# Ledger of designs, part 56: designed miniproteins, single chains, continued (3)

Each design is a single chain, and the fold is of that chain. pLDDT is the mean over its residues in the fold that is shown.

## One batch from the design tools (miniprotein)

Design m10048
Fold by ESMFold2-Fast:
Structure m10048 (fold): chain A 86 residues (1-86)
Amino acid sequence: AVSHYEQAIELYQKALELNPNDAETKKNLAISLNNLGNVLNNQGKYDEAISKYDQALAIYEEVLGPSHPSVSKVASNHLKAVVNKV
């Protein structure tokens, strides 16, 4: 799961080097980052999970706007990881 998300992230990042304004690729990158964050959070790797959620949030806010439900969902996941960190 982790390695598959990391591979997907690398491929989307390379695609964005060729087309930096591809909103669909940016959304797919944010989805993969959020999913990687969820896996890391479930493994107890809270700092790494928080980092992935922060990256996903930045992309979702750029592409969908800060009021979009996807932003709220990732922000909720971020807060849960922070609380779990003690």
Scores: mean pLDDT 81

Design m10049
Fold by ESMFold2-Fast:
Structure m10049 (fold): chain A 111 residues (1-111)
Amino acid sequence: MEARREELVRLARETAERAMREAGASEEQIEEAVRLAELLAEAFAEAGLLTPELARAIGIVSAAIAGADIPREEVAAAGETIARATAAHPEAWEEAVRRFVERLREEEARR
């Protein structure tokens, strides 16, 4: 479903925003985490990998990358979810990572 992709990308963004706010991050840090989550979720959606579990994991990892003090157990669980998806779908995962890196470079060049 078309609507499903939008729902999952939104779930990743909302997860990142919530994690950042709970960690007491600034609005600027929240915006960066949400941007990273959106870019990563869109890349994984294009590769056909995005699920609710991965969307939440992407949100948590994006918040951690943006500098939030996320509990190690949550980051480890998100990393494990990502690792399992990588093992199950290595070619699609390589495409998702490539697309994310390309999108991140384009976003940085625009700034």
Scores: mean pLDDT 77

Design m10050
Fold by ESMFold2-Fast:
Structure m10050 (fold): chain A 92 residues (1-92)
Amino acid sequence: AAEEAREAGEEAARAGREGGAEGAAEGALEAGRAAERAAEAAKTKEQAILAGASAGLAYIAAGVARAGGDGVAAAAGEAAARAARRAAEAAE
């Protein structure tokens, strides 16, 4: 679960750079879903809450990409990548 969240985050960053707003939004949604799975795999309630909050940030990045268009796509993808990485760290 944690490794999958990191991989989804890396893909979100790539999609933001290469796929514009649509790629960034889709990548960020996948990063959010992977972060939710990391939260489900968390050993403690506190780790689950922190990982879940990080998943929420990835979903916000998807919304930012849709609203801001191609000009914010790379930044939104990177924000989703950071969120997914934080979810993975919190779940460990």
Scores: mean pLDDT 82

Design m10052
Fold by ESMFold2-Fast:
Structure m10052 (fold): chain A 75 residues (1-75)
Amino acid sequence: MSSQQQQLQQAQRLVDQAEELLRQGQENPEAQKSWAGRAYQLAQEALELTRQVPEGQDVGDRAEEIRRQARQLLS
């Protein structure tokens, strides 16, 4: 497996985790900002990984959407 394939797989895992954290944050108002902050961080990491991989655009788009939603919950 190439470094680019490893980066893409890692980015996909980070995005999946961030989506789950956002969902949990929406379900738990008392911990919402904590969950949203973690989701934002994971989405940021995924975006950096996808920048290095041409086929990472879809994962990058998902990560950007998660960052946007998490930022909204953090404000």
Scores: mean pLDDT 80

Design m10053
Fold by ESMFold2-Fast:
Structure m10053 (fold): chain A 65 residues (1-65)
Amino acid sequence: LAEEAKRLAEEAKRLAEEGRLEEAANKATMGVILGEQSGDAEALEAAREAARHVAEVAKKLGLPA
């Protein structure tokens, strides 16, 4: 769960940088859910940071996240 959450967080950031915001948002959301279930604070924080990054990229592009 923790490693899966971290992997999803990294994928979400990469997808957001590529402009694939819908996929990035989906990965970030799943990462947060798995991070919460894992009980690993680092994994949860990584997933939340990725979600915040996706939202910021969407804001710069004028798109909803």
Scores: mean pLDDT 78

Design m10054
Fold by ESMFold2-Fast:
Structure m10054 (fold): chain A 72 residues (1-72)
Amino acid sequence: LEEAIRLIREAAEALEAGDLERAVELLKQASKVSANPELLERAAEAARAGDVETALRLAEQAGILDSITLAE
């Protein structure tokens, strides 16, 4: 989960920078270690399609949920 949160943060930075290829890779890596892989898979699909806003929103949601899970 800690690794997933880190990867989600890096993916968000890549999305904001317009590096969609890097963002997709990071989101896919995060999905393997996240408690919410479905959200991250959807975020990766949005990023691949160039929908940065949707990708950021879904990645942020997964990161919040993973942070809550880690804190418990």
Scores: mean pLDDT 79

Design m10055
Fold by ESMFold2-Fast:
Structure m10055 (fold): chain A 81 residues (1-81)
Amino acid sequence: MENLVKGIEAYEKKKYEEAVKYFEAALAENPDDARAWLGLGKALFELEKYEEAVEAYEKALELEPNMEEAKKNLELAKEKL
């Protein structure tokens, strides 16, 4: 949980590379955390790593199909490809 919170804080401060590291650490502890996959996708999107962002959002939606933020962000990321 601490790595998820630190990832969100890094993302809000626009420290996207740091946010990726924290979300990856959160996922190493719990790979089924859809919120961590969403956060990873958002940070990767800001780094213009759109293909990797799509993969992260798709993983979030596999875990929580009704996550509206992940659906919207997935569509936006696919438009950038």
Scores: mean pLDDT 89

Design m10056
Fold by ESMFold2-Fast:
Structure m10056 (fold): chain A 58 residues (1-58)
Amino acid sequence: MAEEEALRRALLEAADGYAWARANGATEGEAAPAIELVAADRSEEALREAVELMRAEA
């Protein structure tokens, strides 16, 4: 489960970056690359989970 923890940390970091950018006035298109970098090495499920984590912490 170390791989799951590493993935969750990467998703949280990407989500934090996305949330920070959005809070400072960035559009979805400007912030999306942060999430897409995580998703590029992960499944669409990982991207969806990152978005849910971001929304849950907002």
Scores: mean pLDDT 60

Design m10057
Fold by ESMFold2-Fast:
Order: C-alpha cells, then structure tokens, then sequence
Structure m10057 (fold): chain A 55 residues (1-55)
C-alpha cells in the first residue's frame, strides 16, 4: 500500500456521505480483525484512507 494509492482513495471518499464512509470503515476493520493476511495492499491503503476520513 502506497501513500499515493491511499490519497487517491481518500479523494474518492470526499464524494460520499459521512455515514457511508463510517460503514466502509467498519467493513474494512472487520476484515482486518478477522484475517489481516487476506487483505491486499490496495485494501490496506483503503483502510488507511478510511481511518483518516473518519478521524
């Protein structure tokens, strides 16, 4: 996961409602807690961007 990939995903999140951002964050956190090794570098970049967007 690169900072550039996280930043591109963060830009896409600006078009979403805070409720949708929180929902996506919860889904990514659940996957990470269940099995972090199954997450792709892209999915980890998305999780980082979602964490930043949530606060």
Amino acid sequence: ATLEEAQKYLEKLKGLTPEEIRRRYAEHVARFEADPEKMTPEELAELLALAQAVG
Scores: mean pLDDT 78

Design m10058
Fold by ESMFold2-Fast:
Structure m10058 (fold): chain A 55 residues (1-55)
Amino acid sequence: SIEELEKEIYELLEKSPEKEKLLPGVEKAIEIARETGDPTPLLVALAELKKLLSK
């Protein structure tokens, strides 16, 4: 669900030293997903965060 994706994304952000730089983009993806009901922006954000944190 969108709520589960939001939670996972925020958990990954808390582990990132770049949290403040990444947060505005994540918040915009959450806003779009909530307004459209489409989880795709959150799935994309989650995939990008996982890539950044794995390096």
Scores: mean pLDDT 78

Design m10059
Fold by ESMFold2-Fast:
Structure m10059 (fold): chain A 78 residues (1-78)
Amino acid sequence: SNLEKGRQYLLEGAEAMKKGDYKTASELFEKAADYFEQAGNYGEAATAYRVAAISYRKSGDQEKAETLEKKAAELEAK
């Protein structure tokens, strides 16, 4: 299911973070968020977008981080 795929990408992103691979982590967390959003799990999607934003910021992509923080805030209002 989309929820199970989201959970799997969330775990893979966490492993990438532990290894300091912030670019890979950001992409995996963003994929997790997209699957949670498709499943209608807006709270989990928002959390995943926020973690993706932190990872993008650590990798030097400030613009992408800001975009995902705004998206997370929008989903939290649902």
Scores: mean pLDDT 87

Design m10060
Fold by ESMFold2-Fast:
Structure m10060 (fold): chain A 62 residues (1-62)
Amino acid sequence: SEEIKRLEEELRKIRERIEAVADRYLASTDPAEKAALAAELQRLGQEYARLEAELARLKAEE
């Protein structure tokens, strides 16, 4: 469905952002920057999990 395709695309974009932020986290030696990036990773992970659950629910209801 259109909704499933849109959600899968959104999940792909969030995954790409998680990878980019994680790479910066691993490369950083600044404690303040690492703390900010870690917080962003946590928020992105929570958003990803929420959208993944929504996608699973929509697929189960088809």
Scores: mean pLDDT 87

Design m10061
Fold by ESMFold2-Fast:
Structure m10061 (fold): chain A 80 residues (1-80)
Amino acid sequence: SEELELVQRFVALLLAGDERARAIAEAIVALAKERGLENVTRREIAERAGVSVRTLSRYIPRFSTRAMRAVITALALARS
């Protein structure tokens, strides 16, 4: 599935020390806790993570609530 591929990719990036992947994942977790996933926008994630919307789109090409959950799952797995 697209979500599984995104989980695998983000786990690999996080384990490799990709600082942008970490900033994006942490921004999604923080915004999800503050506002709920359905209310989180690409612009807010990019702003919180300190990246451009273009950079965010390279990391998450098909942006959706499911994609955000996949990234949250990847961060949890990479921290275990």
Scores: mean pLDDT 89

Design m10062
Fold by ESMFold2-Fast:
Structure m10062 (fold): chain A 80 residues (1-80)
Amino acid sequence: AKLSVSELEDLAIELGVAKSREELRELLKKTLGLSEEQLKDPEVRTLAIIRLIAKHLGIPFEELVYPGMTYEELKELAEK
């Protein structure tokens, strides 16, 4: 993937999905029903953050192109 988990976490905070990485983690567990063990998998955490961003923006997850999307492209999509 072009985006690291850290870059996606930073983007989610910038977009107002959560105010901190800790709040984002709690939101992932609450909203998507993910366990702490599942969030230890970087691929699961990456896709979960993207799903949460898509939900926050009101777009279908299927419209959010990943792993082909860069940080800049995701930010531009959010600014629409």
Scores: mean pLDDT 69

Design m10064
Fold by ESMFold2-Fast:
Structure m10064 (fold): chain A 100 residues (1-100)
Amino acid sequence: NEKLKEELEKLIEEDPSAFGYILLGRTYIKLGEYEEAIEYYEKALELAGEDDPVALNNLGEAYYKLGEYEKAKEYYEKALEIAPNLERAKENLEKTLKKL
């Protein structure tokens, strides 16, 4: 969805938001651009506060896609420290542990 990527990039240049960066990161994941997705999720985490469990889980997913399973594990564990009942992070951590 390159059209959506271009529109989100333009909007974020004018009015940066954590939610906008998360959407842009997810768009880069769908395009297979995992390092770019990480960059935008890190920007989202900076704006939302470094304790956003959704942004932390999304960072873990991006690192998992890159095959960086130890780093993915670290981000899922941080997300679960903040939100112990975040089912997606629990599932992602379990999947990641099977790769280690």
Scores: mean pLDDT 81

Design m10065
Fold by ESMFold2-Fast:
Structure m10065 (fold): chain A 70 residues (1-70)
Amino acid sequence: SSAEENARRAEEKAAAFAADPSVAEVVITIRTPDATSTVRYTGSPADVAEIARAAALAGAEVELEPVRRP
């Protein structure tokens, strides 16, 4: 399903950020399926990966952005 594909892509992206030593944190933006709410969270790549998977499986749109080390 598209939700499973979105979850897989989110996990892959978060794993890539976890493997990148220039990435300090990841910002996740979650938009609900009905587009009535948007949630923004900043955390470690591992924490964000878990949240992204759960949100994508629930049908939400998920966007991940890296926060780079100075």
Scores: mean pLDDT 79

Design m10066
Fold by ESMFold2-Fast:
Structure m10066 (fold): chain A 93 residues (1-93)
Amino acid sequence: MVEVTIDAPASAAQGSTATVTVTASAPVTGTVEILAASATEARVVATAALSGTSATVAVDTSALEPGEYLVAARVTGDDGEESVSAAQRLEVT
């Protein structure tokens, strides 16, 4: 497994796009999923392809209600290996 880190904005206005950067400690070919958890729900809010050590993922906040979220990146390699980042806070305003 690789180490995965996430870099997300601290806040985003509802209806805007939040740009999230995902970094892997070693090159991966596979899929990145961005997970968002609120007090009531946890779900995949964006997906992107990963080829190499970094991907930028656009998260559409129009589907997110205003409030505080914990966001994390899940990277699944084509070999079936899965790695999850630490969670980062994102406030939708």
Scores: mean pLDDT 81

Design m10067
Fold by ESMFold2-Fast:
Structure m10067 (fold): chain A 80 residues (1-80)
Amino acid sequence: MYEERLREIEERVEKKMKEVEEKAKKLGVELSEEEKELLRLQGLGYLLREELERRPDPELERRLREIEEELTRKGLELAA
């Protein structure tokens, strides 16, 4: 089921984000909301690519494309 698989990936990303935020706090580094969003999108893209390599799914492929487009958009915002 697409929704279940996407939810599992999103939960893994959120768990990773909490770990990153805790590490940053221990190092005295403050992450901006924009930085957190970029890290979350990168994590989603990575895990979606990994899952698609195991089992192709048209809905997950569409979601990956959306995430990659968002990452490109965010990167261009920083360059422009």
Scores: mean pLDDT 78

Design m10068
Fold by ESMFold2-Fast:
Structure m10068 (fold): chain A 98 residues (1-98)
Amino acid sequence: APALHPFSYILFEAETPELAEEYAKALASYAQKRGAEFVTVVVTGRMIAVGVKTEEDAEAIIEHARKLGLKIVSQESAEATRAEAMRRVAELAEEAAK
C-alpha cells in the first residue's frame, strides 16, 4: 500500500484567471527552488490550490503568496498518499471556482 504522509492544502484567490495562472507558476517555482519534497498546484478560474508535504513549506508558500498579493481562502491538513493529495488539490480548486 502507498505510504500516508501529512499534507497541507492552501487555497488562494487571484484578481483574474490570467494572474492566477502566472502566480501558480511563481509559487511552484518558489517551492522547487527551496527544495520542497512535494508540491502540486492546480488552477481553476481565479482559484489556486496548493498541496505541500510539510508545515514549513506551507508557511513559506503562504508568505510568498502574500507578497504576490494573493488572498488566502482556506487552509487544511490531512494524511494522504501523494496520489490522494494531487486529487484533493484538484477538487479544492474546482469546488472553489463554482
Scores: mean pLDDT 83

Design m10069
Fold by ESMFold2-Fast:
Order: structure tokens, then C-alpha cells, then sequence
Structure m10069 (fold): chain A 87 residues (1-87)
């Protein structure tokens, strides 16, 4: 269940990042870091996830960080909703 929730969160992160990049809301560099963060989340690699999160704070503008926070929040909400439905 935890592995499946992490995979769902990672898929939502990847979808959000690709859509935001397509809409011009984030740069390609910021999108790439979100995708790497999603892969770390999917693998359960907390160290890599923290590294990519810190890089996002350094590379992304304040506006891009707001978009990334919305993507992360949506992914977390969907994973939590999915887990609740499995109970």
C-alpha cells in the first residue's frame, strides 16, 4: 500500500510538472528537478528526494516554487485519498 501510494504520488508529480512546463509556468530546469524528485519519491530514496527539493529552492523562482508547491500538494492529496479508499 505504501509503495503504491508513493507510485501514485510520483505519477501525479510527473503529470503536474509536464503540464506546468507545457503551459510555460515553470522552466525546463525546474521541471527536470521535479521529475527527479518524483523518481526519488517512487523509489523511497529520502536522501535523493531531499537533495532535489533543496536544488528546487535554489534554482526555481518564487513564482515557480508556488507552482511546484501546488503540484506537490495535489500529489499528496491524491495519494491520501487513494489510501483512504483502500481502507
Amino acid sequence: MEEEAAKLAAEELKKGAKKALEEGKISEETAELVLKFAEAVEKGDAEAAEEYAEKLKEVATDEELKVVQEIVGEAQRKAAEWLAKQA
Scores: mean pLDDT 81

Design m10070
Fold by ESMFold2-Fast:
Structure m10070 (fold): chain A 59 residues (1-59)
Amino acid sequence: MDTELFRRQLELAAQEVAAATELVISRKLGDEEAAAEAQARLDALQAEIDALDAELAAQ
């Protein structure tokens, strides 16, 4: 098992939880700019997670 890939996967999961929380709060407060930034971060994190999952599957 690649310990570094596993560690990065856990780190990305933690960042995803933080970004999702920020998105929910921003939407409840009506902060459209902050909500858009949080959504963009979630989209970027999902792409990185998908790339890591592909590397783990190829291992």
Scores: mean pLDDT 81

Design m10071
Fold by ESMFold2-Fast:
Structure m10071 (fold): chain A 63 residues (1-63)
Amino acid sequence: MKQIEEDEKRAAEEVKRWAEEHLDTASPEVQPLLERAKKLAEEGKGFEALILYSIAVAIDRQR
C-alpha cells in the first residue's frame, strides 16, 4: 500500500466536507470553485480538490 494514495483519499474526504460547509456562506465568485473542488474530491482526485479548495478559501478571505 502506498502512503501517498491514502493521503489523497483522506484529502478527498476532508475537501468534500469542507466544501459542503463553506458553500452555505461562500460568495458567488467562490461558489464555482467550491463546486469544482467537491466534484474532483468525489472523483478521488483529493490533491487537485485540495488545491482548488485552498484557492477558493484564499479568494473568499480577501473579501
Scores: mean pLDDT 77

Design m10072
Fold by ESMFold2-Fast:
Structure m10072 (fold): chain A 80 residues (1-80)
Amino acid sequence: EPEPGLFRGLSEPPARLARLIAEARATTDEARHAALLAEADALLAEARALAARAQSPEAEALLAAVEAGVAELRAVLASK
């Protein structure tokens, strides 16, 4: 697994997004739904900015993974 000090900008968003999706599946709190969407949108913005700066296959793969995860989160919350 990537070490946080070396891969802070690449490893954290996927792990954080996985936790948000897990919470979205468990929660029915409307206020928490709004908070989860806001945090997911912030992670997506971070991933887009990183991909634009890094211009690397790893950053592009991260962006694709975050976009897919945000879509899953939105679908989970829309089914509630």
Scores: mean pLDDT 73

Design m10073
Fold by ESMFold2-Fast:
Structure m10073 (fold): chain A 64 residues (1-64)
Amino acid sequence: SVEEELEKKIEEILEEYKKRKEEILERLKDADPMEQTKELLRLIAETTERILEARREAKEKLKE
């Protein structure tokens, strides 16, 4: 179902977010706190956009 596909898609997006967050924290562990914050905020914004896009696509399919 579209709902099951959406749930799976969101789970994949969140799993990628966790992995990328850990990579950023490790890469920037000795960096300026502002640089770390900027990268994390960018990742959060990108992750949010991906979730909203997945929800929009699912809603479109449900109207067919």
Scores: mean pLDDT 83

Design m10074
Fold by ESMFold2-Fast:
Structure m10074 (fold): chain A 58 residues (1-58)
Amino acid sequence: SKEEKIKQLREELEETRRAIEELEEELAKNPDNVVLYSALGILKAAAAFLEEQIEKLE
């Protein structure tokens, strides 16, 4: 159902935001790591996409 789909997307968004927080902590310890910057950018884009999908379904 639509409600189940929204719930799944919200759970995935929460997991993605948690991963962003963890990577930001690692990047703070190693600010010159370009791989961490790239990974963080990808996760932030994924979070934005999930937020847009949730908004479209609500």
Scores: mean pLDDT 85

Design m10075
Fold by ESMFold2-Fast:
Structure m10075 (fold): chain A 75 residues (1-75)
Amino acid sequence: MILDREELEREIEFLFAAFRAATKPEEELEEVVEEIAEELGLSEEEREELLELARRLRKMFESQEFRRELIERYR
């Protein structure tokens, strides 16, 4: 697989954007994603992809199962 430098940087930015958005409360999540999408010039499809990824990450952080797994790993 060939990833151009610009494509790789864009994917990394996308992942960090999703992670940052996931740390926000649900009420602010859509606003943060819209702001990031405008800054990065994302398409509507890319914005929805970012929103879905951020929501999944946020739910994982809030999940009792995720917290339990983290505790088990560090014990």
Scores: mean pLDDT 70

Design m10076
Fold by ESMFold2-Fast:
Structure m10076 (fold): chain A 91 residues (1-91)
Amino acid sequence: NEEAKKYLEKGKEYYKKGLKLLGEGKPEEAIKYFELAIKYYEEALKLDPENEEIKKNLAKTYENLGKVYELIEKFDEAKKYYAKAKALDPE
């Protein structure tokens, strides 16, 4: 699905921006970009629900968002996102 691929690619762009901001010591800005990546991955998954690449990218983004929340000591939010990641990619 060409449309799903466009959403996936946009999600990857935002995810990479989030990682860069984390490297720059800007965790709250990184959270905003990881949330944008999630929105685009969710739209991609609606268009292609069985796509394992979209699910893996979404799970990885949830995992990194959990790590960022843990870094800024928001442990309830961190736990929530780790659970979301595990639900999508339990292995």
Scores: mean pLDDT 87

Design m10077
Fold by ESMFold2-Fast:
Structure m10077 (fold): chain A 80 residues (1-80)
Amino acid sequence: MKPKVYKVIKGSSSTTEEEVIEAMLSAIKRRGALALVEENGSGPLRLEEVGEDAEKLYEKAEEDTKKVLEKVKEEEEKRK
């Protein structure tokens, strides 16, 4: 059973990296899903569930999810 995939659409240049990371972590930890970042989006920061393209985007979502989790873990480890 493959987990659900969410797109984090970064949108405008006013969206901070921390806001993108929080959106990804919300999808990953609270929904048990994979998340990927789409930088080519316009408008506000938003989360969109991937339906039909989930299989095509699964590999990228798994990779992006792993990178975000590793980055968060490394920053927490640096505090100790």
Scores: mean pLDDT 73

Design m10078
Fold by ESMFold2-Fast:
Structure m10078 (fold): chain A 97 residues (1-97)
Amino acid sequence: DAELQAALAAAEAAFAAYVARLVNPSAEQKQLIAEAGKLLATARVLLPTLPEELRAEFVEILRRLAAVLSQPNPKMSEIIEVGVELGILLLKEHILS
């Protein structure tokens, strides 16, 4: 799915750009990088096994992650919200598989 691949690529690009623009990241920024990095790692693992029924939801989650990371000052609360949504998607994937 070209749309799914594009959404993941956009989220990964937004993450790389966020990390690249930081000089001497704060403890809070380092924690945000760690949490966002875990979400992207989970997304990469999930992508090849994702059922058709969940693809639209997964694209939306990846687009939201990219949007959050593209903000000048991304909020940890929004990263956590994306993490919860991805966790629910993983539960749905397990039930459907």
Scores: mean pLDDT 84

Design m10079
Fold by ESMFold2-Fast:
Structure m10079 (fold): chain A 76 residues (1-76)
Amino acid sequence: KEKEIAEEVVELAVAASPEPAERAREALEAAVEANLTSKELPAEEVERLRPALEAALRALRETREEEARELAERLE
């Protein structure tokens, strides 16, 4: 579920180290905001959500690679 994925990414970003956590949280706030509207979005809008989530996951990989990897697989 898109909303659950965004929430997990938020939790990981908050728990991540201070340096990448700041970037992850920023990307995550964007992803969460976009994801909250994803219930019945057109496909093109769903594609817009993906880069925000991937940006957050990329930032998390700098500090929590394993957790970020799990979320990346779940996004598929």
Scores: mean pLDDT 53

Design m10080
Fold by ESMFold2-Fast:
Structure m10080 (fold): chain A 97 residues (1-97)
Amino acid sequence: MELSPEELEKIRKLARLIADVLNIIGAAYEIRFGDEETREKAKKEMIETVKRLLKELGFSQDEIEKYIKEFEENIDDWDKVSEMVTELTKKALEKLE
């Protein structure tokens, strides 16, 4: 049976969610282990990726702004960033099911 346009769109959304989660994890490691220039770039890229992912997960604008503020305040705290990235990964996986 051929994949329907709706099934293809689901696959594309799943691929984007997986890519965004992997990009966030990669940026978290760059913040933890990179030099100052790498860290600054990774922080900016991570914030933009998290904003995009939260929109795809159906969060309201107010919820996104609150999450991003907490994330930015804790971005140099490896344990907190790891916790938040883990939660975001779980929410993304729930969208895959």
Scores: mean pLDDT 77

Design m10081
Fold by ESMFold2-Fast:
Structure m10081 (fold): chain A 66 residues (1-66)
Amino acid sequence: SAADEALLARVRAAIYDTALRAGVPEAEARRLADEAEALARELLAQGRAPADAAREAFRRVMEWLE
């Protein structure tokens, strides 16, 4: 849905910005953002609520940035 695509775009942008602020190179920040979007999209396909899908994608990427 358009709402799901808007959510995925926001997740992608937030991860990209967070990675750049953490000093991650642009190419790697883009890769992390793409992986977070793919994960959130897969969780949505499995029937997860949009908020849960976004939260899990953020959790996983933040775990990798530590």
Scores: mean pLDDT 83

Design m10082
Fold by ESMFold2-Fast:
Structure m10082 (fold): chain A 113 residues (1-113)
Amino acid sequence: MEEKIREAVERSLKRLEAGEAATIEMISEDTALLMTLVRDGEAAVPGGYNVKTGEVSEIGKNAKRLIVVSLRRNAEGKLELIGVSAAGETPELTAEAQELAELVKKIVEELLE
């Protein structure tokens, strides 16, 4: 699982560096990873996880767990981590998503250094 998460984060970071506003990938059978650049009118809504791109929303409908990584681009064009959040369809799935979110946060921090 950790290697799949790292590969998904690496691909998503490359896409965001290349100019995409948001990316989504399945990191397991029931868990989606959403990585998004926070901008006025383009950011994911807390609790809603709605983003501007239809691709992101279509994949997210099929996940039972969702991990959201929020990033911004600094003045040098580098990506900076704002935060990581997690949601699940049940309290149990939310707890599992929160545990995965801690791992995702660690991987994102390592890759952004």
Scores: mean pLDDT 71

Design m10083
Fold by ESMFold2-Fast:
Formats: sequence, structure tokens, C-alpha cells
Structure m10083 (fold): chain A 75 residues (1-75)
Amino acid sequence: AVREGGLLAVAAARAAAEGDDEAAERLVAEAEALSPGLGEVARLAAEAGRAVREGDFAKAEELARRAEELLRALA
């Protein structure tokens, strides 16, 4: 579950960075179906992807770090 949640989070971040917000939302929902905590990891990752798309790399790094910390806490 944690590994699958991590992969979904990476996929959600990439979809959001590429502008595919529908795919990002679907991937967040799949992570939430595994656990609420994994859904939050995927949500933070998607927000990091959007920050990259907006050129806010400092915000993207902070959101990615928070997602990684939460994922580690769930392991």
C-alpha cells in the first residue's frame, strides 16, 4: 500500500506538471482509496507538480518534501 501510494503520488505530480489536472485528480482519488494518508501524500505531490508548471520551484520543493515526510511517517 505505501509503495503503491508513493507511485500514485509521483504519477499525480507528473500529470499536474503536464497540465493534466483530470488525471492528477483521478490518481489522488486512487491513493485515497488505499488510505486517507496516502491520498494526502498524492494531493501534496499534485500541488508540487502544479507549482512546477507555474514556475514556483521553491513551493514545489517544499510541497514535495512534505509529501515525502508524510509517506515516511505512514511506512
Scores: mean pLDDT 83

